# Designed miniproteins, single chains, continued (4): the designs that were tried, part 22

Each design is a single chain, and the fold is of that chain. pLDDT is the mean over its residues in the fold that is shown.

## One batch from the design tools (miniprotein)

Design m12738
Fold by ESMFold2-Fast:
Structure m12738 (fold): chain A 64 residues (1-64)
Amino acid sequence: GAAEEAARRGAERARAAAEENRARYPEVDLTYEVVQGADRVLTTLTTPLGTAITLRSVDDPGFV
């Protein structure tokens, strides 16, 4: 449904952003992890300094 499409698009955008950031900052090791909830996807990027940046996709297709 719409929630599944939004989650998929969010994950695709998160992957694209992670790849682009990796190209811009090759010395920074970004770890991409997707955690899927019932109606959404949470994507976490972890920096080498241990800082976690969470990107989330919800039912709103423009959110992530």
Scores: mean pLDDT 56

Design m12739
Fold by ESMFold2-Fast:
Structure m12739 (fold): chain A 92 residues (1-92)
Amino acid sequence: SKEKMKEILELVLEYALNGDKSKKDKAIELLKEGVPEMEDKEVEERVESMVNDAKELGLDEELKELLLKGYENPDDEEVQKKIEELLEERKR
């Protein structure tokens, strides 16, 4: 569900920010519940991919909150613009 995927995203972003392994473990558990037909290794690889992507963004608390808000409101042009501006500012 959209709500479950938002929880997974929040946990992935928190792990990428703070290194709290319990958040990663919970994200894996929730994804397994959402896609029980997917093999455990594929679930773990998907979560690891999401974590690696998040680390590449130059993530902080502000960007985390905006990414979560953007996920809930994909048609919110103001939120999407703020995300784009922060990502461009952090571009290497």
Scores: mean pLDDT 79

Design m12740
Fold by ESMFold2-Fast:
Structure m12740 (fold): chain A 87 residues (1-87)
Amino acid sequence: AEKKLEEAEELAKKALEISKDPMVKLAAKHVLEAAEALRRGDAFTAEVHLGLARISLGVAKLLGADKESLELVDKAIELVEEALREL
């Protein structure tokens, strides 16, 4: 779980660095919040932030955000979802 959370945080931080899209940045921030919640064993808060990350990412996709940033956040969400399954 910890290794997947570290990888997710790295991908989310990279998306924050390269993206100019506010919805990609919002999704990445929610991924970081979900990872932090999961480290505390707070699965409910992690699920809420993952849901918000998915919504923000969906809006970014509809508005034509850059593919590289979208892929980084999508992979980060998947890693946190996998870590949540291990909890």
Scores: mean pLDDT 85

Design m12741
Fold by ESMFold2-Fast:
Structure m12741 (fold): chain A 90 residues (1-90)
Amino acid sequence: DKYLEEGKYLEAAEEYLAKAKEAKAKGDEEKAKEYALKAAEAVEKYYLSKGKELEAYREAGDVLESMGFYEEAIEYHVKAALLLMEEALK
């Protein structure tokens, strides 16, 4: 992955999110979903690289939700909720 090699996860997320919005504006829902998932994955990798696991899942889910991909966002929001529950029980 070019962005992984350069350490530019946020730049990758911004580029993929821009492509997702462009695809959605053109009526290409399949490409919009593909790019939104790539943007969410890049955001997840960025926060995980900083040791911020809760933020990784929350922000990745928010990216998908902002694009209307609620079913895909649920996976990330569930991971975030489970982390919050685990931390609260410590």
Scores: mean pLDDT 81

Design m12742
Fold by ESMFold2-Fast:
Structure m12742 (fold): chain A 89 residues (1-89)
Amino acid sequence: GLIDAAIDKLDKLIEDLKNAKTEQEILDLFNEAIAVASQVLPQLTVDVYDGLFNIELGVLKVSGGSLQEIIDAAIRMLNDIKKVLEELK
């Protein structure tokens, strides 16, 4: 179904995030994940996760966070989105 297809796509994006080499690659992959989630989740739910990631990214950048910490933050957020999708099955 649409939910299973979205979860499968998010799993692939999480694997791609593990290999990201720049902040821009992380942002591009995260934005693709948000677009995938928007096909199956309410817009408000998607906007909350997008907003939370942007806040955490801002905090990491101000605190001198590493690229790996930004990757880890993005992966955690996508796993939280996956959990919401799995609860809708």
Scores: mean pLDDT 89

Design m12743
Fold by ESMFold2-Fast:
Structure m12743 (fold): chain A 101 residues (1-101)
Amino acid sequence: LDLSGLTRKERIEKLKSLPKEEKAFYVALLAIEDAFTLVGLSDLEQLKELVKREVIRYMKELGVDPSLLEKVRPKIEEALKSFPKPLRDAALEGIDEAVKE
């Protein structure tokens, strides 16, 4: 799925047509991408909070159940495997906190 060059609104419209699990996976990836764009990578606490905020916002906009994020968690971990451990851990913690809300 190519989401490059799209606005947030256009990305949301494309995601609406995806299967529930795939939608949950891309919610996590886009939240991480948006958070990394907004914060300096040395501020891991801010990165975690931004990932959490963006995940909640995408879940609400797309009607994604938190249980679906838990189900696709191993796939998200695999996608982030090449990331430096501190950045990966901050992103995954943000997702976990969003799911607990």
Scores: mean pLDDT 79

Design m12744
Fold by ESMFold2-Fast:
Structure m12744 (fold): chain A 100 residues (1-100)
Amino acid sequence: NDIIQTIQQSRDLYQQGLDYLDRGDIDGMRQVHQQSYDTNQQLLQQMQQNNMPQSVIGNIRNMSIMNRRIVDGQMSVDQSRSFNRNHIQTLQQIIDDLQS
């Protein structure tokens, strides 16, 4: 399923963000969040085409806003870590719901 694959790609980017943070590679973390912005734009289009709930679509829009704040250095390491963990869980829940 195309939408599930895009959600998995988004989840993997947030996981890469955590991996970069765990290595102390802030520049790598920022680059992966720059990439996740484009993935989130694609995901928003797919979600709209699949008539996903507006609450789910809104969550992905909020992820995009937070990605920009991370890229711009407006979030602490701890805030970025919490953001990545929370959104991995959110994306995994969406995958589980779509596969059930």
Scores: mean pLDDT 82

Design m12745
Fold by ESMFold2-Fast:
Structure m12745 (fold): chain A 94 residues (1-94)
Amino acid sequence: GSLSTNLLNKLIALQLSLIGLRFELEKGKSVNVGEIKALAEEAIELASDPSLTSTEVENLVRLFEELLTALESVGGSEEAIAILSKALQTLRSV
């Protein structure tokens, strides 16, 4: 079935946040670990919604993989890397 407008808006907002955070990391800015944790928790909750398709979950996985790669490439926080890695493992198991 089609995603609800509310669910679609949450998904778009999450995707934009992940893209924006990756862009800031590429500019040499440090990441807020609490923000990473909040985004990871929101993604897992959203991916657990039965109305979300496998394609939408795969899109979230891709954005988290891109963010993790950017964070690792700049030598970012080990705590943030651990949070993203665990979130990716959870998202891939859905």
Scores: mean pLDDT 82

Design m12746
Fold by ESMFold2-Fast:
Structure m12746 (fold): chain A 67 residues (1-67)
Amino acid sequence: MAEERKREELVRKGEELFKEGLKAMEAGDFRRAAQLLSESMAYYTEAVGRKEAEKRIAELAKEYQAA
């Protein structure tokens, strides 16, 4: 349904923004990284809710640090 497609689109956007935010952090652009990560969190929260969004973002951050 349209709602399901919209949710998948929000999750995809959240993931892309998160990756861009991490790249900005690696480049030393902390202000830009904060903005991108905030947008990523907003998209994830809209898609899956605050609790689940926080869990997923924390796991992504751990995976990035471990890798």
Scores: mean pLDDT 76

Design m12747
Fold by ESMFold2-Fast:
Structure m12747 (fold): chain A 85 residues (1-85)
Amino acid sequence: ETKELSEKYKKIQERLKKVSEKWLQEVEDWAKSSSPEEAAAYTEEVLKVASRDEQMAAKLIYAASQGLEAFKETVEKLTKEMEEE
């Protein structure tokens, strides 16, 4: 339940600590400042040149900008992808 979700998110955060803070700030800025459609397009363009960890960070930041349900779904999806590695 809540504890399990918190532990999954902690694993994702630990991995994201290796991603550049400046890069994360840039992704967050256009995710928050753009319409949902524009934010999605910018995220897709960034993902074409981003590392796997940067792609994970971009997806999580975008999901957070879309609301709690989107954030929760993205955490579950990323956790599943990490478990299948």
Scores: mean pLDDT 67

Design m12748
Fold by ESMFold2-Fast:
Structure m12748 (fold): chain A 77 residues (1-77)
Amino acid sequence: SKRKEEAKKIDEKMKKELEEVSKEMREAVMLEAEGGVYRMLASSYRLAGDQAKSEEAFALGEKKDKEGEELRRKIEE
């Protein structure tokens, strides 16, 4: 029946959309997790008195957080 064919096409479309969203969401979560790790490393370097490595690690963490946020915004649009 025509109705069953339309339902199958909708299911296939939804499956593809879920796969794309899941892939992008996983990437955003990974970038945010990496940002957190770099921020912790920056704190550790600062306590050790290595300001140069602390600044570098902090900058990398901020970059990863920003990349994750940009991916989340694209998913929401």
Scores: mean pLDDT 80

Design m12749
Fold by ESMFold2-Fast:
Structure m12749 (fold): chain A 100 residues (1-100)
Amino acid sequence: MSPEVQKAIALLEEAYKDLLEALRNNASDEELEKLRAEHIERAHREIADEEMLLLVQSAIKEMYDIALEGKRNNVPLEETEAEMEKVLEKAKAALAELGA
């Protein structure tokens, strides 16, 4: 796997880990939105490849949308986590294919 793909995957995994930690700590919607913006901005700074950047940013946005919607509708955290993990796994696979 190329160093660029490894970096993109690492950034995506960090965004997911921070989101999951924030949800477990019952973070506010404003805190989740701020965290999303920070990870999107970090991806923009760190990822030079536009296709990888768009993929990572799209996955981050989708995971945070799932988290916010789940919180708003009182969905059990386990169900929200499972849906976010599907987005993460799909994005990681797509990033690995770009680096092949």
Scores: mean pLDDT 86

Design m12750
Fold by ESMFold2-Fast:
Formats: structure tokens, C-alpha cells, sequence
Structure m12750 (fold): chain A 90 residues (1-90)
């Protein structure tokens, strides 16, 4: 992983902690510019979304920590979808 990749990953982690969808979206766009495979990322996002729905259906009552983790995952999924849509229009 390059130094620039490490910087962007840290920004994603901070944005997820702050529930900042726009900041996560910007950081993912920067990763794509650095060579991240957007098509593969889109496939992983579809898989993650299906897994998230399955977990929500099966886990029952969630702890605050589990709810925070699911929220962070959902923000990441939404940010990737926004980047994919933006690139399709270019």
C-alpha cells in the first residue's frame, strides 16, 4: 500500500466515525484515481449489501457497538454507489 493510500484510508476511517457520507465519498473517489478497481469495488458492494440485509434479518436486538458497525458499513456501501454512478455519467 502506498503512502497516499494510507492517508486516504485514514480519512475514510475518520469520516465513518463522524457519519460523514460526503467525506467517505470523496475519499473513495481519490482511491479510484489512485488505481482502485471500481468494477471490482461495485461487485464487493453488492455482496456487502446482501450480507448486511441478511445480518439485520438474523441478529435480533443489536448492541450499540453492533448498530454503529452496521451504520458504518451502510455509509461505505452508499458512498461507493455514489462514485459508481458518477463515473457512469462521465
Amino acid sequence: MTEKHKEVVKRIQEALRNNDLDAVTEAIEELVELGLDLEKLAEEVEEAERELERLRASLGPLSPAEQAALRATQLLIEAVKRVVEKKKKE
Scores: mean pLDDT 75

Design m12751
Fold by ESMFold2-Fast:
Structure m12751 (fold): chain A 83 residues (1-83)
Amino acid sequence: SEIEELKEKLEKKFKELAEFVSSLTAPPSKEEAEKIIKGAKELLELKEEYYKLTNKEPDEFEKELIRAVEGALKKAEEALKRS
């Protein structure tokens, strides 16, 4: 179903963002920070579409996703401010 495909895209994007952030051995470069911001925005858009279509109350997956996105964005924003 469309909902299942959207869930798979959401999980894939979440994993990709988490793996990218965890692969960083130093504070992100400007280019890496921009990639984090782009990935986080795409992930938030997919999350919003998925939860809107399913009409679900916030679950543990959504909470974990939001925490991960907020952490990634903070790290990226701090890196960009040092440029």
Scores: mean pLDDT 81

Design m12752
Fold by ESMFold2-Fast:
Structure m12752 (fold): chain A 70 residues (1-70)
Amino acid sequence: MVEEKVRELVEKEDYDGAVELLIKEEGMSLIEAVEKVNEIRKELGLPLLSPTQQTATALRVIGRELDEEA
């Protein structure tokens, strides 16, 4: 179920949501979650996230986690 939700988010280009879901539901590290999103993009024939996009996604996910803790 989590894997299906992650794929759906990647197809919608919601990488932030996909990374956050992998961290919260699967207990993945931020780096592992970003790598998993890139792997799914590759499987779907989509271009890989650039290093800049990967960093931006990571920062947005961290921000969402802080908001949840507040």
Scores: mean pLDDT 72

Design m12753
Fold by ESMFold2-Fast:
Structure m12753 (fold): chain A 72 residues (1-72)
Amino acid sequence: SSLEQLRQKLSEQAKELQQQASLANEQAKNLLDLAGKSSAEEAGRYLAQYDELKRQADQLNAQANELNAKIS
């Protein structure tokens, strides 16, 4: 049915957004590792990039949650 096709499409889009969020979180973890190995001055720069990637991941997850809510 058209509703089943729409549900499948939204589920796939939500999964893609979750995968993008996962990648952003992996990059953020790498930046935390770099911050821990850096001077205090450089650590501040890496932590700023970490915060930016975490915000991006949160936005992507929020979008995925919206799509999942529409198919519940």
Scores: mean pLDDT 88

Design m12754
Fold by ESMFold2-Fast:
Structure m12754 (fold): chain A 83 residues (1-83)
Amino acid sequence: SMELEQEIAEALARMVLGVAKADKSISEEEKKAVEEVVEAAIELARQGRVEEALELVKRTLKAVDEQDLEKLKELAKEAKELV
């Protein structure tokens, strides 16, 4: 079901944001970049672009794990241009 796939993508995106916000060692600038990417991923999922939303979530998780602020900013810019 496309609706179920959208709900899963949105839930995974929100989970990533929750994890980032709970991590007190992550800077406010990093949290803001994650929030911007997650908001775009949710919008992509709502548009039925579930595979793109999930790929964006996966790339965001990797960048957060690697503490790569520049990659997070790049992902946020790319994501905003997609929606």
Scores: mean pLDDT 79

Design m12755
Fold by ESMFold2-Fast:
Structure m12755 (fold): chain A 65 residues (1-65)
Amino acid sequence: IDINEVIKLLNEHMTDEELEKLQELLRNKDYKSLRELLKEIKKRSPELEKYSIDEILEALLELAG
């Protein structure tokens, strides 16, 4: 999986409010709510549809350390 490509697509397809929520969920390690947020983003973002929720989550966790 191309982590940089996934992160770029998330930034292009998410609003500022959604990005803030994503960061809060990552900080709190609330992966269940984070998966639900990513499912909603994927529904409206065809370019993200090629990636699974787990692949997107893995890319985010790699950036978080």
Scores: mean pLDDT 79

Design m12756
Fold by ESMFold2-Fast:
Structure m12756 (fold): chain A 85 residues (1-85)
Amino acid sequence: MEEAIKIAKEAALKVYEDPSVYEELVKKGKEMKDLKGRAIVLGAEVGKKGIELGASKEEIVGMVEAMATGDESLAKTFAEKLLAA
């Protein structure tokens, strides 16, 4: 679980730094068909959506943590921000 969250954060930050890697990371994650692959896809999707919404690096990382840990309060807060954009 902790390792998967770390992988998801790293994927989100890679997309934040270079959006062109989004397609590659999603493809790689889907091909892996395991928890690590799912974490890469989650991170890449959050990073891409965060950039589209003008989210900060810190907000993108927080969203990955909320979604990956199942923190209902944090996940709701980020979902409300996404809906308000």
Scores: mean pLDDT 72

Design m12757
Fold by ESMFold2-Fast:
Structure m12757 (fold): chain A 55 residues (1-55)
Amino acid sequence: GTKEYKLEGDDSGFCLVVDSQMRLVSIVPCTAPSGVVRLVREEGGELFVEKVRDL
């Protein structure tokens, strides 16, 4: 499954959709973010995030 997260330091109203491996899948308008994440690496054209805190 995927979860919606807010990007740390960003208040644009857009959120990151992240899979069970913490990979960025898509960017959507925020509806119900589960927490705050930050970008940690780019690997093979994929962006990875880590959780900073729960919301």
Scores: mean pLDDT 86

Design m12758
Fold by ESMFold2-Fast:
Structure m12758 (fold): chain A 125 residues (1-125)
Amino acid sequence: MYEEKLIEIAEELAKLGAYELAARLLYIAYYESGDERFKKKADEIQKEGAKADPSYVPISSPLEALLSLFDPRLEDFDIETLERIAELLREAAKVAKEGGWYLLATALENEALRIQQIIERKRAA
């Protein structure tokens, strides 16, 4: 139940163009849970990102995702899309907490705050 919801949220992030963020989220979930479905979906999202953007550099291992949910492309996103991404990250953090994935939940909450700061900077410009 929680696993399927987290995958659905990651797929919605990918639809918004946040491929690296979606893949990093799922790799952290894979590391914390051991559920191969997360790794498989993350690998699929990375392939989609590479097709959509030739400058996209795929994450080489799940352990790299543990260092950051950072997606450098998010700085170029419009405010409306960033607000939706932040909303999805907060939803994912709630699902992660309910599923007992506290490492993932903390990473998602921190990234949602970082995206909110990007939104505030864009509004001030």
Scores: mean pLDDT 82

Design m12759
Fold by ESMFold2-Fast:
Structure m12759 (fold): chain A 91 residues (1-91)
Amino acid sequence: MGARLRALPPEERRAALRALVVATARSLLDSTPGWKDFSLEERIAYVRANLPSIRALLTATLGDAELGEEAAAILEAELEEIVREAMAPVP
């Protein structure tokens, strides 16, 4: 994964990392019993509380600690937006 992402132009790499972060947040929420009953605020709080675990998972998925940190920084900077996208734009 990481080698393919490093081959991308910086803008495309950031977009790909952000998409991976959204997918990772969605997977984390989906694997949690009762998550669909969480409010948006509770989902945001849950993802925030799990940032260290998400960072570790991103690093493992990418095989690259530097890209994992970059992805974690995107999640921290855009936490609410990423959680909203992970839950799909509200139907």
Scores: mean pLDDT 76

Design m12760
Fold by ESMFold2-Fast:
Structure m12760 (fold): chain A 70 residues (1-70)
Amino acid sequence: MDLESQVLHLVRLLRERRYREAAEFLRSLPKEEALTVLNYALTLVPVPEEVRELLLGVVEGKLPVSAVPE
């Protein structure tokens, strides 16, 4: 999947408030790619601060995907 498709997929999940699926998707990507995709998607869709922190923690490997609410 190209970068644009990855960003659009994440934006869709975030808009639908499918935060756990968003975290699972990000965890499936290499860390650097996941950070790029997440940062870009966050410029396109508003996300609560708490959710942003959880998604960053998952990407950094500091939090499990299960820490993100469904």
Scores: mean pLDDT 83

Design m12761
Fold by ESMFold2-Fast:
Structure m12761 (fold): chain A 80 residues (1-80)
Amino acid sequence: SAAQQRQQIDQRFDQRQQQIDQQIREMQEKLGEPLTDETIKKLEKQGKLDEAREVSDLVNQSLLIAGVDAAIARSRARKA
């Protein structure tokens, strides 16, 4: 049913959000600093291109998840 499909999508979204949050925490602990554009540029200058790419990907994934949450909240508010 459509209700069961929506529940499965919501569960997958929550699980993915938790996974990304954990990866961000682990990367911040490894680097000893928050994941920012300045951190990415610093890593690039140090020749740590793989780490710079990983930080960039995590930041982008976090922003996409936040954007989806905001879009869902807006959609639900408009239907109320």
Scores: mean pLDDT 74

Design m12762
Fold by ESMFold2-Fast:
Structure m12762 (fold): chain A 85 residues (1-85)
Amino acid sequence: SPEYQALMVTAGKMYKAAMEYYDEAEEKGNKEVLEKAKEVIRKVEEVLAMIQAGAPVGDVRKLVAETKEMLKEVAKALGKEVPDI
């Protein structure tokens, strides 16, 4: 559906940002930020799994919102802003 397609695009953007933040945290050697970035990646994978399972759009949107807030925390710890996604 168009709604699932939009959520897939958002999940892909979050995954890309999380992977970039993971790489930067690893380069900087900050273990706490690295572990937080890993947690965000796992949450994005959970979003993708929910979409593949055909979970209700409202439940997927809620997890996307939670994941976005976690991604913002990682970005902030690295001195970055999360893109509008």
Scores: mean pLDDT 84

Design m12763
Fold by ESMFold2-Fast:
Structure m12763 (fold): chain A 73 residues (1-73)
Amino acid sequence: SAEREALQQRVVQLTNELIDAIDKGDIEKAKEYLEQLERTLEEGVRRGLFTEEGARQLIEEMQKLLEEAEKKV
C-alpha cells in the first residue's frame, strides 16, 4: 500500500539522517531523529505494517550508535 511505502521511506530517511547527525557529532539532532524514528516505527507497528521485533531491533541498534557517539563528546 502507498501508506506502507511512505512509512518505509520515512524510516529509511530518518535512519540515514540519524547516522549522518552522529557522524557529524550533532548529538542534539541525532536525538531528535531517534525520537522521530521511534514514533514512526511505533505507528507502523500499531497499524500492522511493521513487526514489533523488527522495530525494537532497529531502535536498539540506533540507541547503541548514539550512546557510543555521546561518549566522544
Scores: mean pLDDT 85

Design m12764
Fold by ESMFold2-Fast:
Structure m12764 (fold): chain A 95 residues (1-95)
Amino acid sequence: KEKLIEENIESIRRTMEEIEKLLSPEEAEKLRELLEKIIEAIRAKDIEKAKEYYEELQKLILEAASKLDDESALRLLVLTLSLGGSIEVIIRILE
């Protein structure tokens, strides 16, 4: 189970690298900070905090998507769905 959590964290980091390519440096930095907070909450088994930080991350992504062209915005949203799927798997393992 711990190995599956680590594999999903690595998947989150890989998806994050692709998301960062679509963002401004300032937006990418804020997103990285929120991601590290999510990972810390997951490692602490604080599911409620992990969910709160993920909601903040989703809000930042929606704001960033609103500033992009339609194609880039769609790509960002698709990558965000992949990120959310990995987070949901971790939460289910911890519950």
Scores: mean pLDDT 81

Design m12765
Fold by ESMFold2-Fast:
Structure m12765 (fold): chain A 83 residues (1-83)
Amino acid sequence: LTPEQVREALEGARDTAVEATARDRAAGGNVLVGFMISLGDEEGAELAERTRREAEAASVAEAQELIARTMEEIERRLVEKAE
């Protein structure tokens, strides 16, 4: 995968995760876990799963912030690995 393809795929996953989190605090994290598993990134999937658990216990606003921070970290890691 090129860094551009990774960014494009992550943008799609981000939009889906943010929208899902607005409806259910854990749903955004579930989207990210599935995305990371599909890419074979076990560490990224574990990070997304931890964020999902934290988001499930948090307020909606806190859950959205957690998802946003995790998305930034995942994007950084995937772009770095694609280089």
Scores: mean pLDDT 72

Design m12766
Fold by ESMFold2-Fast:
Structure m12766 (fold): chain A 87 residues (1-87)
Amino acid sequence: SKEEEERRRLIEEAARVVGDGMVRLDELERQGAPEEEIRRVLEEYHRRIEEIGKKLNTPKGAELLIKGLEERDHQLIIKGMNLINEG
C-alpha cells in the first residue's frame, strides 16, 4: 500500500539521518570544532529525527535515536531503530 511504502521510506530516512549524524559529529570532534558548533549540529539532527518520529507516530523510537547520537551509543541507535520498525 501507499501507506506501507511511505512508512518504509521514513524508516530508511531515519537510518540515513542517524548514520550521517554519527559520521558528521565524529568528524567535527576530531577537527576540534567549538562546543557551540557541535551543539548546533546536534540540534539540527535532533529536529530531523523528531520530525520523522512524528510522521511515523513513534516518539520513543525517535527519542532513543536522538540520545544515541548525543552519547555516540550504537546500542541506543539499534534500540531506537527497532522501535521505529515495530511501530
Scores: mean pLDDT 86

Design m12767
Fold by ESMFold2-Fast:
Structure m12767 (fold): chain A 56 residues (1-56)
Amino acid sequence: SLEEYEKELREELEKLSDEEIQQAIDHAQGLAKAFPDNEELVKLAQLTAEIAKEVL
């Protein structure tokens, strides 16, 4: 589920450096931009970027 994904992602991101978290944000935003018609990928990428920004 998305809730489980969010919890697991938050725990993993908390272990990363600020630079690695910034890379994760950039990568997620890049994926959403590259594949805008992939609804599931865009949703996961947006969620990933939002959680990573909160952890920073």
Scores: mean pLDDT 82

Design m12768
Fold by ESMFold2-Fast:
Structure m12768 (fold): chain A 109 residues (1-109)
Amino acid sequence: KEIEALKEISRYLTEILGNIAAGKDGVEAARKAVEVLEKYRDILTAGQALLVAESLYFAAKKAVEAGHKETARELIRGIEIAYDHALRQDPVAAERVRKLLEEAKKLYE
């Protein structure tokens, strides 16, 4: 299930980046990626949650650069979910996700 969850999140991340490149906002794909993460977060390792958070941060940065603030907000919510999960599993992974979340919030400052 964790491999399928990671594949599904990866497919939606690819769709988000493709939509942004095509001049679309990608908000629906962002919401779907976060829904998959929320549904399957408890089966992910802290390291997998960190990897997902890194990918969500990259997509959020691209969304803000393209002017798609709603897409970026959905992706940042996904980083918050990853942080909450990592915090329960591994403080070192959680600290890395926290730094990504802080950098993501700076995109609006």
Scores: mean pLDDT 84

Design m12769
Fold by ESMFold2-Fast:
Structure m12769 (fold): chain A 80 residues (1-80)
Amino acid sequence: SEVEKIREEIDKLLSKLPPEVQEMVRKALDEAIELTKKGEREKAYEVMLKAFDEILEKYPEYKDIVNKIFELARKLLEAL
């Protein structure tokens, strides 16, 4: 499925990040997925954007990988 394919690509990119950054991304993504399942799609996007901004402020060296992950995460939420 498209959802499984996007999750696999996200996991590959996450493996390139330190464990603490991986945890921040996974926590935000899990919360956004649950909000999307409840029909709260706008709230899901807000959660992702806030986490994205926080990660980029704390870990600007991972900007390119994190940007790509959040682009894929947006597509994942749209596919749900």
Scores: mean pLDDT 85

Design m12770
Fold by ESMFold2-Fast:
Structure m12770 (fold): chain A 65 residues (1-65)
Amino acid sequence: SEEARRLQILENILTLAEASGDERTKDVVEEMIKRKASIEEAKQAVEEVTKDPKLKQSFLTLMNS
């Protein structure tokens, strides 16, 4: 389902943010999972909050950007 795919993408980003120590992106993605935010909202949030350019690119790649 589209909902299952959305959740899997957000959970993959959460896992990578936790592993990389990016607490800011982790907190934002956790909130987005709880409120069932769209992938487009997640892309915008990652673009705004992720400061490391390599991590940002990795997160966006996981979102199929």
Scores: mean pLDDT 81

Design m12771
Fold by ESMFold2-Fast:
Structure m12771 (fold): chain A 69 residues (1-69)
Amino acid sequence: SDSEAATAALAKAQAVAAKMLQADPANKGRADELMALAFEAVRASLDSKTAPAALAQLDATVEAEEKAL
């Protein structure tokens, strides 16, 4: 269950990061930070200890970055 949620969250983060780069290549640093957070959340979900908190933080960050675009 958490693996599917983590995969969906990663896919959304990748889509937002790609959109940031398409809008302005200068956003690469911000896009890289978002992807680093996404991979960290996926890694946390594999251990099943803090997956809900990590995925919630990723979702909030993705939402904030989408609004900043």
Scores: mean pLDDT 76

Design m12772
Fold by ESMFold2-Fast:
Structure m12772 (fold): chain A 70 residues (1-70)
Amino acid sequence: SLDELRQAGNDSLNQLKGLMESEGVPQEEIDKLVKEFQEGLKKVRSREELVELLRKTSDRAQELIDKTKS
């Protein structure tokens, strides 16, 4: 269901948020990514759209982590 897709998205976001916080990513950058993800999640209508949103968000989270460790 759509509710199950949105729950899965939020669970994945919470894992990424925890990882970014543990890696020392600035809170402002985390908040921005969370906001962008939540806006995208409101528009998700299928599993395929959720997978694409998660991939983009994970890639951006990794970039922020890498920048923080530089």
Scores: mean pLDDT 84

